# Designs tried in a protein design run: designed miniproteins, single chains, continued (3). Part 78

Each design is a single chain, and the fold is of that chain. pLDDT is the mean over its residues in the fold that is shown.

## One batch from the design tools (miniprotein)

Design m10690
Fold by ESMFold2-Fast:
Structure m10690 (fold): chain A 62 residues (1-62)
Amino acid sequence: SGAAILERIDALETDAQIKAVADEMGLSKAEQTYILSLPSIAQQKDALKMLYKLREMAARRS
């Protein structure tokens, strides 16, 4: 699952696709707004990947 989602994120090309993946991940409105405010698709993807990794780390510690 982890490798598959990171690969999907790397394939995203539009703000609409970024938002769809962020929504699927269960990100808050504030988190989604922050990601979509970033000036490039590359930065939006990096933010999504970072947030995914942080959430996976938190889940593993629980």
Scores: mean pLDDT 80

Design m10691
Fold by ESMFold2-Fast:
Structure m10691 (fold): chain A 93 residues (1-93)
Amino acid sequence: SVEQAREVFNNALFNSNLSVEKKKEIIKFLNSIDQSLPPEQVVSELAKGLSEILGVDEAKVLAIGQQALLESKDIHPSFRLDYIAGTILQQLV
């Protein structure tokens, strides 16, 4: 659901040990993603940007993002991004 997607993202971001500056950078980056792109391309852009921001291996972020996409097929594209990003943050930070 929309509520679950937002909750996953907010909880992951809130519970992360990331600096305030990094949290702002993540939010700004997510707002820059073109959500009209095919879901696989959105996940690829998300993996590239988050791997750079978090300083982690892009292939690991991509694998988590692809799995989260499979789990969120029934969620509207604009809320799937929140769920996928939240899942990545929850597993890596």
Scores: mean pLDDT 80

Design m10692
Fold by ESMFold2-Fast:
Structure m10692 (fold): chain A 97 residues (1-97)
Amino acid sequence: LTELLQDPSTPSSDIEEAMRGLSDEEIEEAVREALASAKDLDQRTIILTKAAMARPDMPVVREEVQELYDSPDPETVIRGSLVMAAMGAARAAERQR
C-alpha cells in the first residue's frame, strides 16, 4: 500500500483494492509512512489526496488536512482545500457503493 500511495501514476481503484486486504490500523500506518517519506508539499498533497479519495474519514487524513489548513503559508492552505474537495467527492461516491 505505501508504495502505491507514493507512485503518482497509481489509480485510486488500485489503492482501494489494496486497502480491502488490510485492517484499518495497517491502512493508517501505511498512509502515515507514505506521508513521512514525502520530499515536498506536492508529493505530500498527492499522497494525501490518494488516501482521501480511498478513505476520506481516516483519522490520519483528517489530521493532515487540518495541519495544512492551520499553516501560515497560503499555498499550503490551498493544498489543504484541494484535499478537502477530494474528500467530499469520495464521500459522495461511497454513498453510492
Scores: mean pLDDT 74

Design m10693
Fold by ESMFold2-Fast:
Structure m10693 (fold): chain A 65 residues (1-65)
Amino acid sequence: MVADLRRQTRDMMQRYNIPKSQWDKYIQQAIDISQSFVDKKIFDPKTAQKFSMMVMDGDIKAYMS
């Protein structure tokens, strides 16, 4: 689970040319978002990952603009 989330977040950061110095921050953010959905029992872990990635895509686009 976490390994897949880390990989997807890394691929997204590479796609947007985010500096490697910021990668750990975004990976941790993606994990925290996913975990918050699971902890609140809103989504199962797999669904929480998908929504976390959608949030991260928006956040990274905002960072690049």
Scores: mean pLDDT 76

Design m10694
Fold by ESMFold2-Fast:
Structure m10694 (fold): chain A 77 residues (1-77)
Amino acid sequence: GKHEQAGERAAYGLLQGVPEDGIINRLMSEYGLSLEEAVAAVKAAWEALLENRDKPDEERLKIAAEKAAEAIKKVSG
């Protein structure tokens, strides 16, 4: 869904080295997230990528995307 796609975008952007503010702006403009939701997504994705840095990029992206989507849903209430 929308939250899962936004989570994938956040995780992919961070892994590719896109600046955090650029990712936040894209999540807000393309997915209609609030600033709070976009910030939560980026933070969760970043934490997941760091915790799983020993894993292949494909696995890290999957974990980070899932955590980002979960964070958006929690903020969206």
Scores: mean pLDDT 87

Design m10695
Fold by ESMFold2-Fast:
Structure m10695 (fold): chain A 82 residues (1-82)
Amino acid sequence: MVAELAERVAAAKTDAEYEAIVAEAKALVESITDEAAREELLRELLATMETIVADRLEADPSLTEEQRADIAARRAALEAAR
C-alpha cells in the first residue's frame, strides 16, 4: 500500500533503507499491467511523497518563514487537486 510505503519512508534513517523502499515502489508500479491503474498509483505515490517531504521540512526549526509558507501552499495545492 502507498500509505505503508510513505510511513516506511518517514521512518527510514539510512540510504540503504530508502533505496529498498524505492525499489519496492518501482516493482509495485511495474507489476501493474493496467495503464489507468498504474497512472493512479503513480499520482498517489507522488502526492504522498510530496506530503512526507513537506512534513519533514516543516519539522526543521531552521526553516525561514518564506520556506514554511511555500510548504503550506504546496500542501494546499495537493489537497485542492484531490
Scores: mean pLDDT 66

Design m10696
Fold by ESMFold2-Fast:
Structure m10696 (fold): chain A 107 residues (1-107)
Amino acid sequence: SEALRLLREARREADRALEHLTAVLQGKDVKKHAEEARRHMERTAELAEEAGRLSDARGLFRGVRDSAISAAETLKSISNVTKASAAAVSVVGTVTGLELALRAVEA
C-alpha cells in the first residue's frame, strides 16, 4: 500500500525528530537540535497529509498531521531545556499517532 509506505517514511522522520529532541533534553547544542527536530516534524506532517489523501482512515492521518504541526511550532521557540519538555510531549504524541495509523492501514 502506498499509504503504508508513506506512513513508514513518516515514522522514520518522527524517529529522527525524537533523536534530536533527546539531544536537546541532554543540553547538547539545544538550538541546533531543536531546529533539526522541527524540520523532521514538518516532514512528518507532509508525509501524513499525503498518506491521508490515499486512505479512508482520514481522521487518523489528520490527527498525526496536526500533532506533527503542533510539535514543529513548539520546537520553533526552544531556547532552553525546560521548554523542550512541552515539545517532547508533542513529538511522543505524534509517534503514538503514527503507530495507531500504521496498525489501522496494516489491518
Scores: mean pLDDT 82

Design m10697
Fold by ESMFold2-Fast:
Structure m10697 (fold): chain A 77 residues (1-77)
Amino acid sequence: SLKEKIKEVLKSYGVSDKDAEKIAEKVTEIVQSLSPERAITVSTIYVAEELRKLGFSEEKANKAAAEVRKLIEEYLK
């Protein structure tokens, strides 16, 4: 559920299916491995950095990362 929602958000920003799957999978691993506060922080940074590596602007990467952060916060409630 969380993985699919993250993937859909990333794809809505123009991330490819393959890259969205990879990022979503890693984010779900982070969320399962860390405390809630650390999971939110680390996942947000990870998503922004991965999108920057894929050539997305800082603004677009940060917007996508913020939406993924909201999904993680809702999941951990």
Scores: mean pLDDT 88

Design m10698
Fold by ESMFold2-Fast:
Structure m10698 (fold): chain A 98 residues (1-98)
Amino acid sequence: MRFALLHEFTLRDPLTGEEYRVRVYRSEEDPRVLRLEITNLTSGVRYVVEVRADGTLVVLDENGQPVAEAPLGILALAREVARLAEESLATGAAPVPP
């Protein structure tokens, strides 16, 4: 499945003070499928979260395998980003300007 970059932004966790870079990708084959790349800028740890067509979230490790335990903050962030992307990009046809 091919993914196109839609958005990139940085946010700070108000509880921990850690900064994250979030990249939001949409599948070119199914616009309901998203891939989120979340990088902790303090530790360098990268999380990949896939939003499946049915809305299920799957956190992947560096090898592309499902993670047995995911940080609750990462899941909460991924759910919120997926919700916003679905609302603003529901028909997704317009290219995002560089």
Scores: mean pLDDT 69

Design m10699
Fold by ESMFold2-Fast:
Structure m10699 (fold): chain A 68 residues (1-68)
Amino acid sequence: SMEEIEKELEELRERLEELLARSTDPAVRGMLRLALHGLEVSRSESEEQKRRALEGAKALLEEAERML
């Protein structure tokens, strides 16, 4: 549902901001910022687009975590 997706987007945003605050590596910071930007752009989008943004941000988070 839209409500469940919006909750996941908010939880992921908080996780990305937490990691960005404690990350010093420029490449990791770049990936986290790109993920956050994707979530921000999806705010006024449809449920399908929000779901795709969530999937993309999760992929970027996984790549950033591999570099940590």
Scores: mean pLDDT 83

Design m10700
Fold by ESMFold2-Fast:
Structure m10700 (fold): chain A 105 residues (1-105)
Amino acid sequence: MEELLKKLEKIAKFVESKLPILKGPLKNAVELAKKSKEIKDVLVLLQELAKIAVYLLEKEKLSVSEEVALALRVIGAVLDVEFKEPVEVDLEELEKNIKIIEENM
């Protein structure tokens, strides 16, 4: 959990560097996830980061390697659920793609 939060904070800062207007909202989301330490809040943060990153990639406002772009799209797709009902999220696939992003940043 703590290692995952540190990786998400790095990704948030990377996204902030490309779109500074998101700095406040992303910082607040990261702080909430760190404070609660609940998997649900971590997954919501990850989903928001992935959706923002995919949007920026499609608008050509985020320049990353093909590996990072693919990893972000996979994370976004895996988390494209509303979390209204207990759903099984493939955490192993999420961790694998987060590692790809970290290694290519």
Scores: mean pLDDT 61

Design m10701
Fold by ESMFold2-Fast:
Structure m10701 (fold): chain A 61 residues (1-61)
Amino acid sequence: SESIKAAEQRAKDYEKKAEELAKKGQELEKINSQDGKQANNLAKGYRETAEFYKRTAEELS
């Protein structure tokens, strides 16, 4: 269904955002530990959002 496809796409989009922020966090930690920590916390939030959409897609399947 379209709802399942939308949830799967949202999960993939948030996973990509999380990966990008995690890489940025690693680079930022070399210069400023606080900025790196913030980026890593945001990445974790995006991964949690991606997991939510994965579960939504599974429940609709």
Scores: mean pLDDT 83

Design m10702
Fold by ESMFold2-Fast:
Structure m10702 (fold): chain A 67 residues (1-67)
Amino acid sequence: GYVEEAKAKAEAGDVAGASKAANQAVDEGDIEGAIKGFEYALKAAKKLGNEVGAEAAEGHIKALKSL
């Protein structure tokens, strides 16, 4: 599923790929899975020092939790 794809991409250091998979979960209506996907992207971005990617992922998580 998209959550497992987001996790695999994040573990590989592919923050953009993890975020793309999380957005695919949103398109499928899986808001809970999308939040998990962006949490994987956020963890990877922080580990890599990607401040822009971390801020983007935090913004997406906050927006989805506000639905």
Scores: mean pLDDT 87

Design m10703
Fold by ESMFold2-Fast:
Structure m10703 (fold): chain A 91 residues (1-91)
Amino acid sequence: NVQRALEIIDAAIAELQALLQQGISPEAARRLLAELEEARKYISKIKDLSDDEVRQLEAVLAGELWLIRNRATQSDEELRAALAAQAAAVR
């Protein structure tokens, strides 16, 4: 299962690198890429992972990648509205 988790992370890293080359959500993609590179180092040091832990990792990464991809497909108006709502929610 450790090998499976590393394969999932390596696939996500490759996708994020491709998104960065395309100029898609560069700030968010760069942040997640750095987090995954650190997670890969951590996971490589653990001796076992359960099937449930691997499924949780896969689900979380699928969600994060979905957010990054969908920001690139939103209209300029929708992106501006989303950013304004996010800023208002933080303040």
Scores: mean pLDDT 71

Design m10704
Fold by ESMFold2-Fast:
Structure m10704 (fold): chain A 60 residues (1-60)
Amino acid sequence: SKQELLEQIEKITEEIGKLDKSMAKEAQGLLNEAKKSKDLEVVEQILELLKEALDELKKK
């Protein structure tokens, strides 16, 4: 469901914000886009992009 996807996006956005303050702003923008979207595919794409960004930050 959209709510479950948004909960995951919010959690990842918070984790990104703890690791990189500059990337936190971009992640927050994507979270806001996901909240406005009525298309579940767009919300899923945003979740995947944020997961990839978080994984890259964890490798630093």
Scores: mean pLDDT 81

Design m10705
Fold by ESMFold2-Fast:
Structure m10705 (fold): chain A 71 residues (1-71)
Amino acid sequence: SRMEEILDKVLDIIEKKTGIKADREKALKFVREQLKEALELLKQGFEIPDDVTSPSMEELHKAVLEMLKEL
């Protein structure tokens, strides 16, 4: 899926730049679960303005880093 591909790429970039090597699968699973929750909210009628397209790789990078730091 598109989300899974983006998450995998972002996590790979973080791993190469920050040296996060342990629990890669656990970190990816955690991030995917959090994003699934957000997607379920959108399916329930939450609308995103047209000005806000899909997040840039930089925005996803920041979000994944923040989630990984909490792990």
Scores: mean pLDDT 55

Design m10706
Fold by ESMFold2-Fast:
Structure m10706 (fold): chain A 68 residues (1-68)
Amino acid sequence: GFDEAIKLLREAGDEEGARALQIAKENNDPETALLVAATFLAVYRSQGDEEKAKAAERALDLIAKEIA
């Protein structure tokens, strides 16, 4: 769920992404949470940061499953 997605980003060292997901969760805005996770995934892929990209991809999957 959302808490697992936030923890994954934090464990990967993505404090900014984790904070953005936490705010989206608190505002009960799952569409913004998906956008945040997708945006960070795209950024980390463009930077070649494989560890953060994998964390963002898993976070996106977890959030998408919560919304479905």
Scores: mean pLDDT 80

Design m10707
Fold by ESMFold2-Fast:
Structure m10707 (fold): chain A 66 residues (1-66)
Amino acid sequence: MLAELSESSDPEVRKEAALEALRNLGDPAMLPELRRMAGSSDPMVALAAAVGLAVYRSNPDVAPQL
């Protein structure tokens, strides 16, 4: 969902999608969306996704058996 918004023709929508993904890092559905956004042609979206993935990698990779 957010990954689709990050590919919108409106740059403001793309920016909001990236920020919204960072705000919702507690949602397990964000992992695949962040991975998709990391491949974005928009450097702002790709950077936000990389930051989000770093946060997620720290927690779920450290304790995958919660």
Scores: mean pLDDT 66

Design m10708
Fold by ESMFold2-Fast:
Structure m10708 (fold): chain A 90 residues (1-90)
Amino acid sequence: MREKAEEILKVLEEMVKKVSEIDPEFAELLKIDLENFKKALEQAKTDEEIEEIMENVIETLKEYAEVAKTRNPETAKIIEEALKKIEEIK
């Protein structure tokens, strides 16, 4: 489970980098949640806790994709592509 969470973390870091090139302000919000995800993952002791954290990340990204559509469709596409990669890892 932790290996899957680390792979998801890499996808999220790449997503934030891509978003920062087109919407730096929105990327800062994503970066805050990414740091919170890293912190939660570091504190997680069981596979079940890691799985819950990953589900929360997916839900949060779905919400950000909807918000991004109101700002820039290109940002929404980047987030949606990250979501597809995360679903493949899970």
Scores: mean pLDDT 81

Design m10709
Fold by ESMFold2-Fast:
Structure m10709 (fold): chain A 102 residues (1-102)
Amino acid sequence: KEEARKAAAEHARRARRLIEQADRETLQELLEFVRELKARIEPLSGEEALKLLDELARRESGLKREVALVLRNILLAEPDNLEKALHELDAIIRRIEELLAS
């Protein structure tokens, strides 16, 4: 659990740094991805969400993979706290929207 918490924080820091440096096209693609991911995760149990995130972490690359790893490690640390993963995803969505509005 402690290792997963540290991994979540590390991937979150990497994702935030990469988002700040990303071009508009990359941010638009990421925004679409994270909005779809939120809609897919919301109706799931934590265990089901973890399985989906494991698949995405293996198939995706770059920023999409980093986001999947953030959420995966949140759920590995707290499998019954899907709300915490959704809250982090909402923070990512808001930051991308702010950057695209600038």
Scores: mean pLDDT 87

Design m10710
Fold by ESMFold2-Fast:
Structure m10710 (fold): chain A 99 residues (1-99)
Amino acid sequence: MKEERIKKILEKVKKYEPKAEEFRKLAVENGTKEPSLLAAAARLAGAEFEREGDKESAKLLDIVAAYFDGMPEEDIEKILEKLGLDKEEVEKLLEELEK
């Protein structure tokens, strides 16, 4: 089932949280708006999945990052439909990351 992919994605995001925090601090120090920590971590994890050839996990993390960056839920739902991605899988990822 989807549990193995969700677990792999969550572990990868968690791996990048320290690096995302460092990036966030540098952005604030340089006078830019503070990015969401979870959005930054999700984008870094997604980039690694893309390099590994796991394009589906990379796309899921791009959507997760967009959500945490404040993209409206209606726009996210439209993107999921266009990309043929599983809404239930994205909802589970958001629930686990918001803990």
Scores: mean pLDDT 76

Design m10711
Fold by ESMFold2-Fast:
Structure m10711 (fold): chain A 60 residues (1-60)
Amino acid sequence: KLKEYTEKLKELAEKGASGAEIGAVLDEARRAGFSAEELFQILKEALGVEIRPEPPAPAP
């Protein structure tokens, strides 16, 4: 199941999908019961994102 979301995100990124579309897939995985660690794994595998233990994004 986790691989299904990873492949879906990879395909969307390859096609140049918007951040909203990528976010929708991640939100779907969260609703499906995946943990934060599993979501992190999906992002790392699909998008090659490296997340450091840094403070959260700044406010607008």
Scores: mean pLDDT 68

Design m10712
Fold by ESMFold2-Fast:
Structure m10712 (fold): chain A 68 residues (1-68)
Amino acid sequence: SDEERVAAVREIGERVRAHEDEFSEEQLEALEKALVRAYLEAVANGESVETLRARLEAIVDAALAEAR
């Protein structure tokens, strides 16, 4: 549902904000672009909220591992 999709995006956004100080401005811009791309792909492909959430979490995890 749109409600569950919005909730997933919101939770990811809050996680990124909690770790914002760990990213450079360039890294944060790249992360935001990657998250937007994944979201648009999920919408275009009619993917489930669970699949979208897993993709967004994986993108954030990879970015955090690179920044740390």
Scores: mean pLDDT 80

Design m10713
Fold by ESMFold2-Fast:
Structure m10713 (fold): chain A 89 residues (1-89)
Amino acid sequence: VEKELNDLRNEGIKLIERTEERAKQNKKMSPHEIVEGLVGYQKLADALEALARQGKATEADMRELETLKSQQIKLLEEYRKVEEEKSLA
């Protein structure tokens, strides 16, 4: 794996770990925290999509990519919800 892909994965993993820890605590995340998680998932997705374009992605990698996209959708829904609540305040 090229250094750029490793750097993207490491940055994504770090951001995701922070986001998952917050989610496990059932804490209401701030918009900033949600965006941090979205950036993390996007970096991992970009790295996996790059592997897929090179024909090096396994079925496990493709399954992981689908899981990451699902998590991004959930975080986007939470982000919109938090922004709507802020707009009503």
Scores: mean pLDDT 71

Design m10714
Fold by ESMFold2-Fast:
Structure m10714 (fold): chain A 79 residues (1-79)
Amino acid sequence: SMGEKLQAIYQESYEKARKLIEEKKYDELLEWFREQLEKNKADSRVRLAILLGVTTAALELKEYDLMGEVQRIANKILG
């Protein structure tokens, strides 16, 4: 179902973000995030699932400056 696909995208985005944050690969995470939003411009639900996965990982790891950069990229692509 669509719900199952969105949950999988959220989980994959969360796990990728958590790994890259723990490895201090912030630039790689931000570039990957930008590319995923650009690739999924036609699907707002997929973009939201990716954004939620990445922001949840950043919040849990207390990476507030990174969360600000993620939001800035999302606003630029989605606005």
Scores: mean pLDDT 87

Design m10715
Fold by ESMFold2-Fast:
Structure m10715 (fold): chain A 67 residues (1-67)
Amino acid sequence: TEKARRGLELGKKAFEEGENEVSSGMFASSSVEAARQGDVELGRESARLAEEAGGKEAARLGLEAAE
């Protein structure tokens, strides 16, 4: 529980700093840890944020390729 919550907090900080790839990985790790502990609510929230951060990174790479 604490490990999953810490991962979510670190992921949010990385996301705020624009580190979308790092943030996505941290959110994914938090989701897996929350699932192992049976914390379904935390797991779902972390998974949602991982998808959001990953989507932003994919969009950034697409824009760079279009330049």
Scores: mean pLDDT 76

Design m10716
Fold by ESMFold2-Fast:
Formats: C-alpha cells, sequence, structure tokens
Structure m10716 (fold): chain A 70 residues (1-70)
C-alpha cells in the first residue's frame, strides 16, 4: 500500500541521516543520538513488516523528534 511505502521511505531517510552524523560527527552526544535514530528507523521497518501500522506511525514520530535535535 502507499501508506506502507511512505513509512518505509521515511524509515530509510531517518537511517541515512543517522548514518551521516554517525560517520562525520566527532561529538559523542550526536553519535549517541544518531545510534538511537538508526534503532528507531529499524523498528519502523519491522513494525511495517509485522503489519502493525499504528506502531510504525508512533515510532516514526519519536524518530522525527530525535532528528530535530540533531
Amino acid sequence: SKEKTELIVEAASASLVASYYRLFSDDPEIRELADKIADLAGQISQAVLDGDIEKAKEIKEKAKELVEKL
């Protein structure tokens, strides 16, 4: 479905942002935040695979909040 595709694309986007900061930031706090974002991105994808769209949306909002702190 389009909704599942959009959730996967957003998870992939969050994962790419996290990878960028993990590779290029020397700040331990930023690196820890990036690791948390990467973990949440994986959880969005897993929730979509499990068919739990409501859970995927909740995790997406948490990931978005952490990305805004970068």
Scores: mean pLDDT 87

Design m10717
Fold by ESMFold2-Fast:
Structure m10717 (fold): chain A 99 residues (1-99)
Amino acid sequence: SLIEELVNKFKSDDEKLREEAYRELAKLIVSKDPETQAIAFGILGDMKGMIEALMGVLDEESAEKRLKELNPSADQVEATLRFLYGLPIPSSLKLPKAP
């Protein structure tokens, strides 16, 4: 599945594969409406990303840069992808507490 492939790239020690995964995730997030973008960054634990999404100032480059700086866990990435594809998020995934 696309989710499994992207999560495996984020788990990779190959920095180029991680860079490609950040780009793919950023592109997917910015393809959505501002509210959906904000929820995605909320799942990733990034309050500033949520605010920038709601302000409508996120593009693919800025989203990719934020994701790379944030260095999210594989669980956060999987939960975000599941949310973006409309799939249930299993309780076994560890997510940051809501603000």
Scores: mean pLDDT 80

Design m10718
Fold by ESMFold2-Fast:
Structure m10718 (fold): chain A 120 residues (1-120)
Amino acid sequence: GVTEEELELMREFVKYLEKKVEVPDDFVPLSDDELRSIIIRSELDPSSSFYIPIVGKHVPTDPSWDRLQKAVFAVALTYLLRLLDQEKLKSLKDLEADKEMKEVIERARRLAEEFLESLK
């Protein structure tokens, strides 16, 4: 199950992302149910990959990451993907969009690592 402490950590991370990434006026933030789903999946998915429902793809993760590190990365990636317009998001669902997807993944990884480092 998801603890309230884990969910609150993810809420604080979303607030961190809002300070680091410019969002459009009509941006819909990640819901508590979406955050809970990501936390649960971070435990169930293989250590080397994470399934991202918004693009229907498995993305590589660092095998050394624990459950919370994977969850923070997945929240960052989902947040960045939701900032894209519907046409660009559809293009990233194509298998040939690996380069653009890699750029979003690297940005998500950086944001997640910076946040986790700020907690030390």
Scores: mean pLDDT 74

Design m10719
Fold by ESMFold2-Fast:
Structure m10719 (fold): chain A 91 residues (1-91)
Amino acid sequence: SENEELLKEFEELVKKAKENIKKLKELVGETKEVEESQKLLDEGVALFMIPAFSLNGVTGDEAQAVRDKGLELIKKAVEKAQEAIKKAEEK
């Protein structure tokens, strides 16, 4: 279902972001790019998994918009960490 696909996308993105951040940290240590990527991941997860969603069991338009913003932030975390990895590996 649509909800199962959304949760699957969320889980895949969180896993990818964590793997990218871990790899970046191993390459360059605790840098600004690691901190910024982690912040984007943490904020995205918080928006996607807010307690208010569990109380309704069904997402309305407002709840869906918040979830979409959460996914966007997690995607940004993946991309930011991946770009920093590429730059680190080229040097």
Scores: mean pLDDT 78

Design m10720
Fold by ESMFold2-Fast:
Structure m10720 (fold): chain A 86 residues (1-86)
Amino acid sequence: VVEEVERLFDTLLANYKDKEKVEEIRKQLDEIAKTLPPEMAEVLRKAFDEILKYLEKGDLKKAAEVSRQAITELRKLYGKELKEKL
């Protein structure tokens, strides 16, 4: 799941000038968010909006940083959800 989100963010970073592609990615992320706890869904949605904001400004470095931080946060939240013995 987190790996799928990371792949979608990478695709967004490569194709942000293609408005139709961006809309497809948003729709795919919304479908993933429906399968996640609310706190994880919020992180994913917020990260997508922030990445787009920086990409629209041409700040590719900041967009990539936001993507990386969001994936790190999602992994932390997912690890907490899977807390059986760890």
Scores: mean pLDDT 77

Design m10721
Fold by ESMFold2-Fast:
Structure m10721 (fold): chain A 115 residues (1-115)
Amino acid sequence: MAEERVARGRRLYDEGLTALNAGDYEKAKQLFEEAAEVFRGVDPELAGRAYKLAGVAYYHAGNYDEAIEYFKRAAELGTPEIAKSAYRIAAQVAEDAGNTELAAEFRAKADALPG
């Protein structure tokens, strides 16, 4: 049921936050990816939040391309607030990856959103 799915997703998400705060980025990636999949089609806002944190975990692990893909997914599913946050972080990841043009594109996308 949807409520059971949301409860499961929240447990995975909370475990992901614990792993992320402990610096266990590999575990955090898996937990946030699982949480996002559980939330997808049930609660798009929670799915967007989980994809954004998956992106953060990939970024901390140095997996810049995967981080950017998760931030794009977060922006597509989340609220304008989640999308704006995701694009801002994606811009920083693109810059750290040496792609200044892509960083500028993500900053422009974030600035175009209401907030």
Scores: mean pLDDT 87

Design m10722
Fold by ESMFold2-Fast:
Structure m10722 (fold): chain A 94 residues (1-94)
Amino acid sequence: SMEEEIKKVLEEAIERLRELREKSKDEEVQKTLEEMIERVREYVEKGDYEKAIEVFKELGSKAIDLALKNGDYELAKEIDEIGKETVLKVLEAK
């Protein structure tokens, strides 16, 4: 179903964010990624996929900015790619 496809996309994105959190050495980046994971999970549990996408846009931008300030360009790129891919896949599934 559409709902199951969207859930799978968002659950995969959550796991990718967890991997990035473990790779991050900056506490502020780790905290921002943890907040993204928790809020996305909460909205997925509520079936509010639009709000889950908004979390990627808002907290994803914050995490990218923090990674860039720390000179971690690869981490910033990976966060950006996860956010863009997740948003596109969710929109395609609708």
Scores: mean pLDDT 84

Design m10723
Fold by ESMFold2-Fast:
Structure m10723 (fold): chain A 94 residues (1-94)
Amino acid sequence: MLLGAAKTLKATSNTLEGTLSLTVPAGHTVTSIRVRWISYAEKGSKVTEEQVSYAPVATGPAAENTIEITGKVSVDNAKVGAEYGFVAEVEVAA
């Protein structure tokens, strides 16, 4: 099963950083995570560096079923206040 989450981030300089959270169904385990960065408001902006980390969910009857995905990127020609999309796709299996 594939889960998705997205948010918009605003450039404060040449760096964008944000966190996505999503709920994994009970009894499921995360098998893969993929991320994308999308420019909405600044044509010609280019991602130059990406750093992505995530905290896996615990599985079980009393466990939290939330995963947090944190991304940080450097962007050439970022305009302060320009909007960028941060999108994550997470595969889970029972």
Scores: mean pLDDT 65

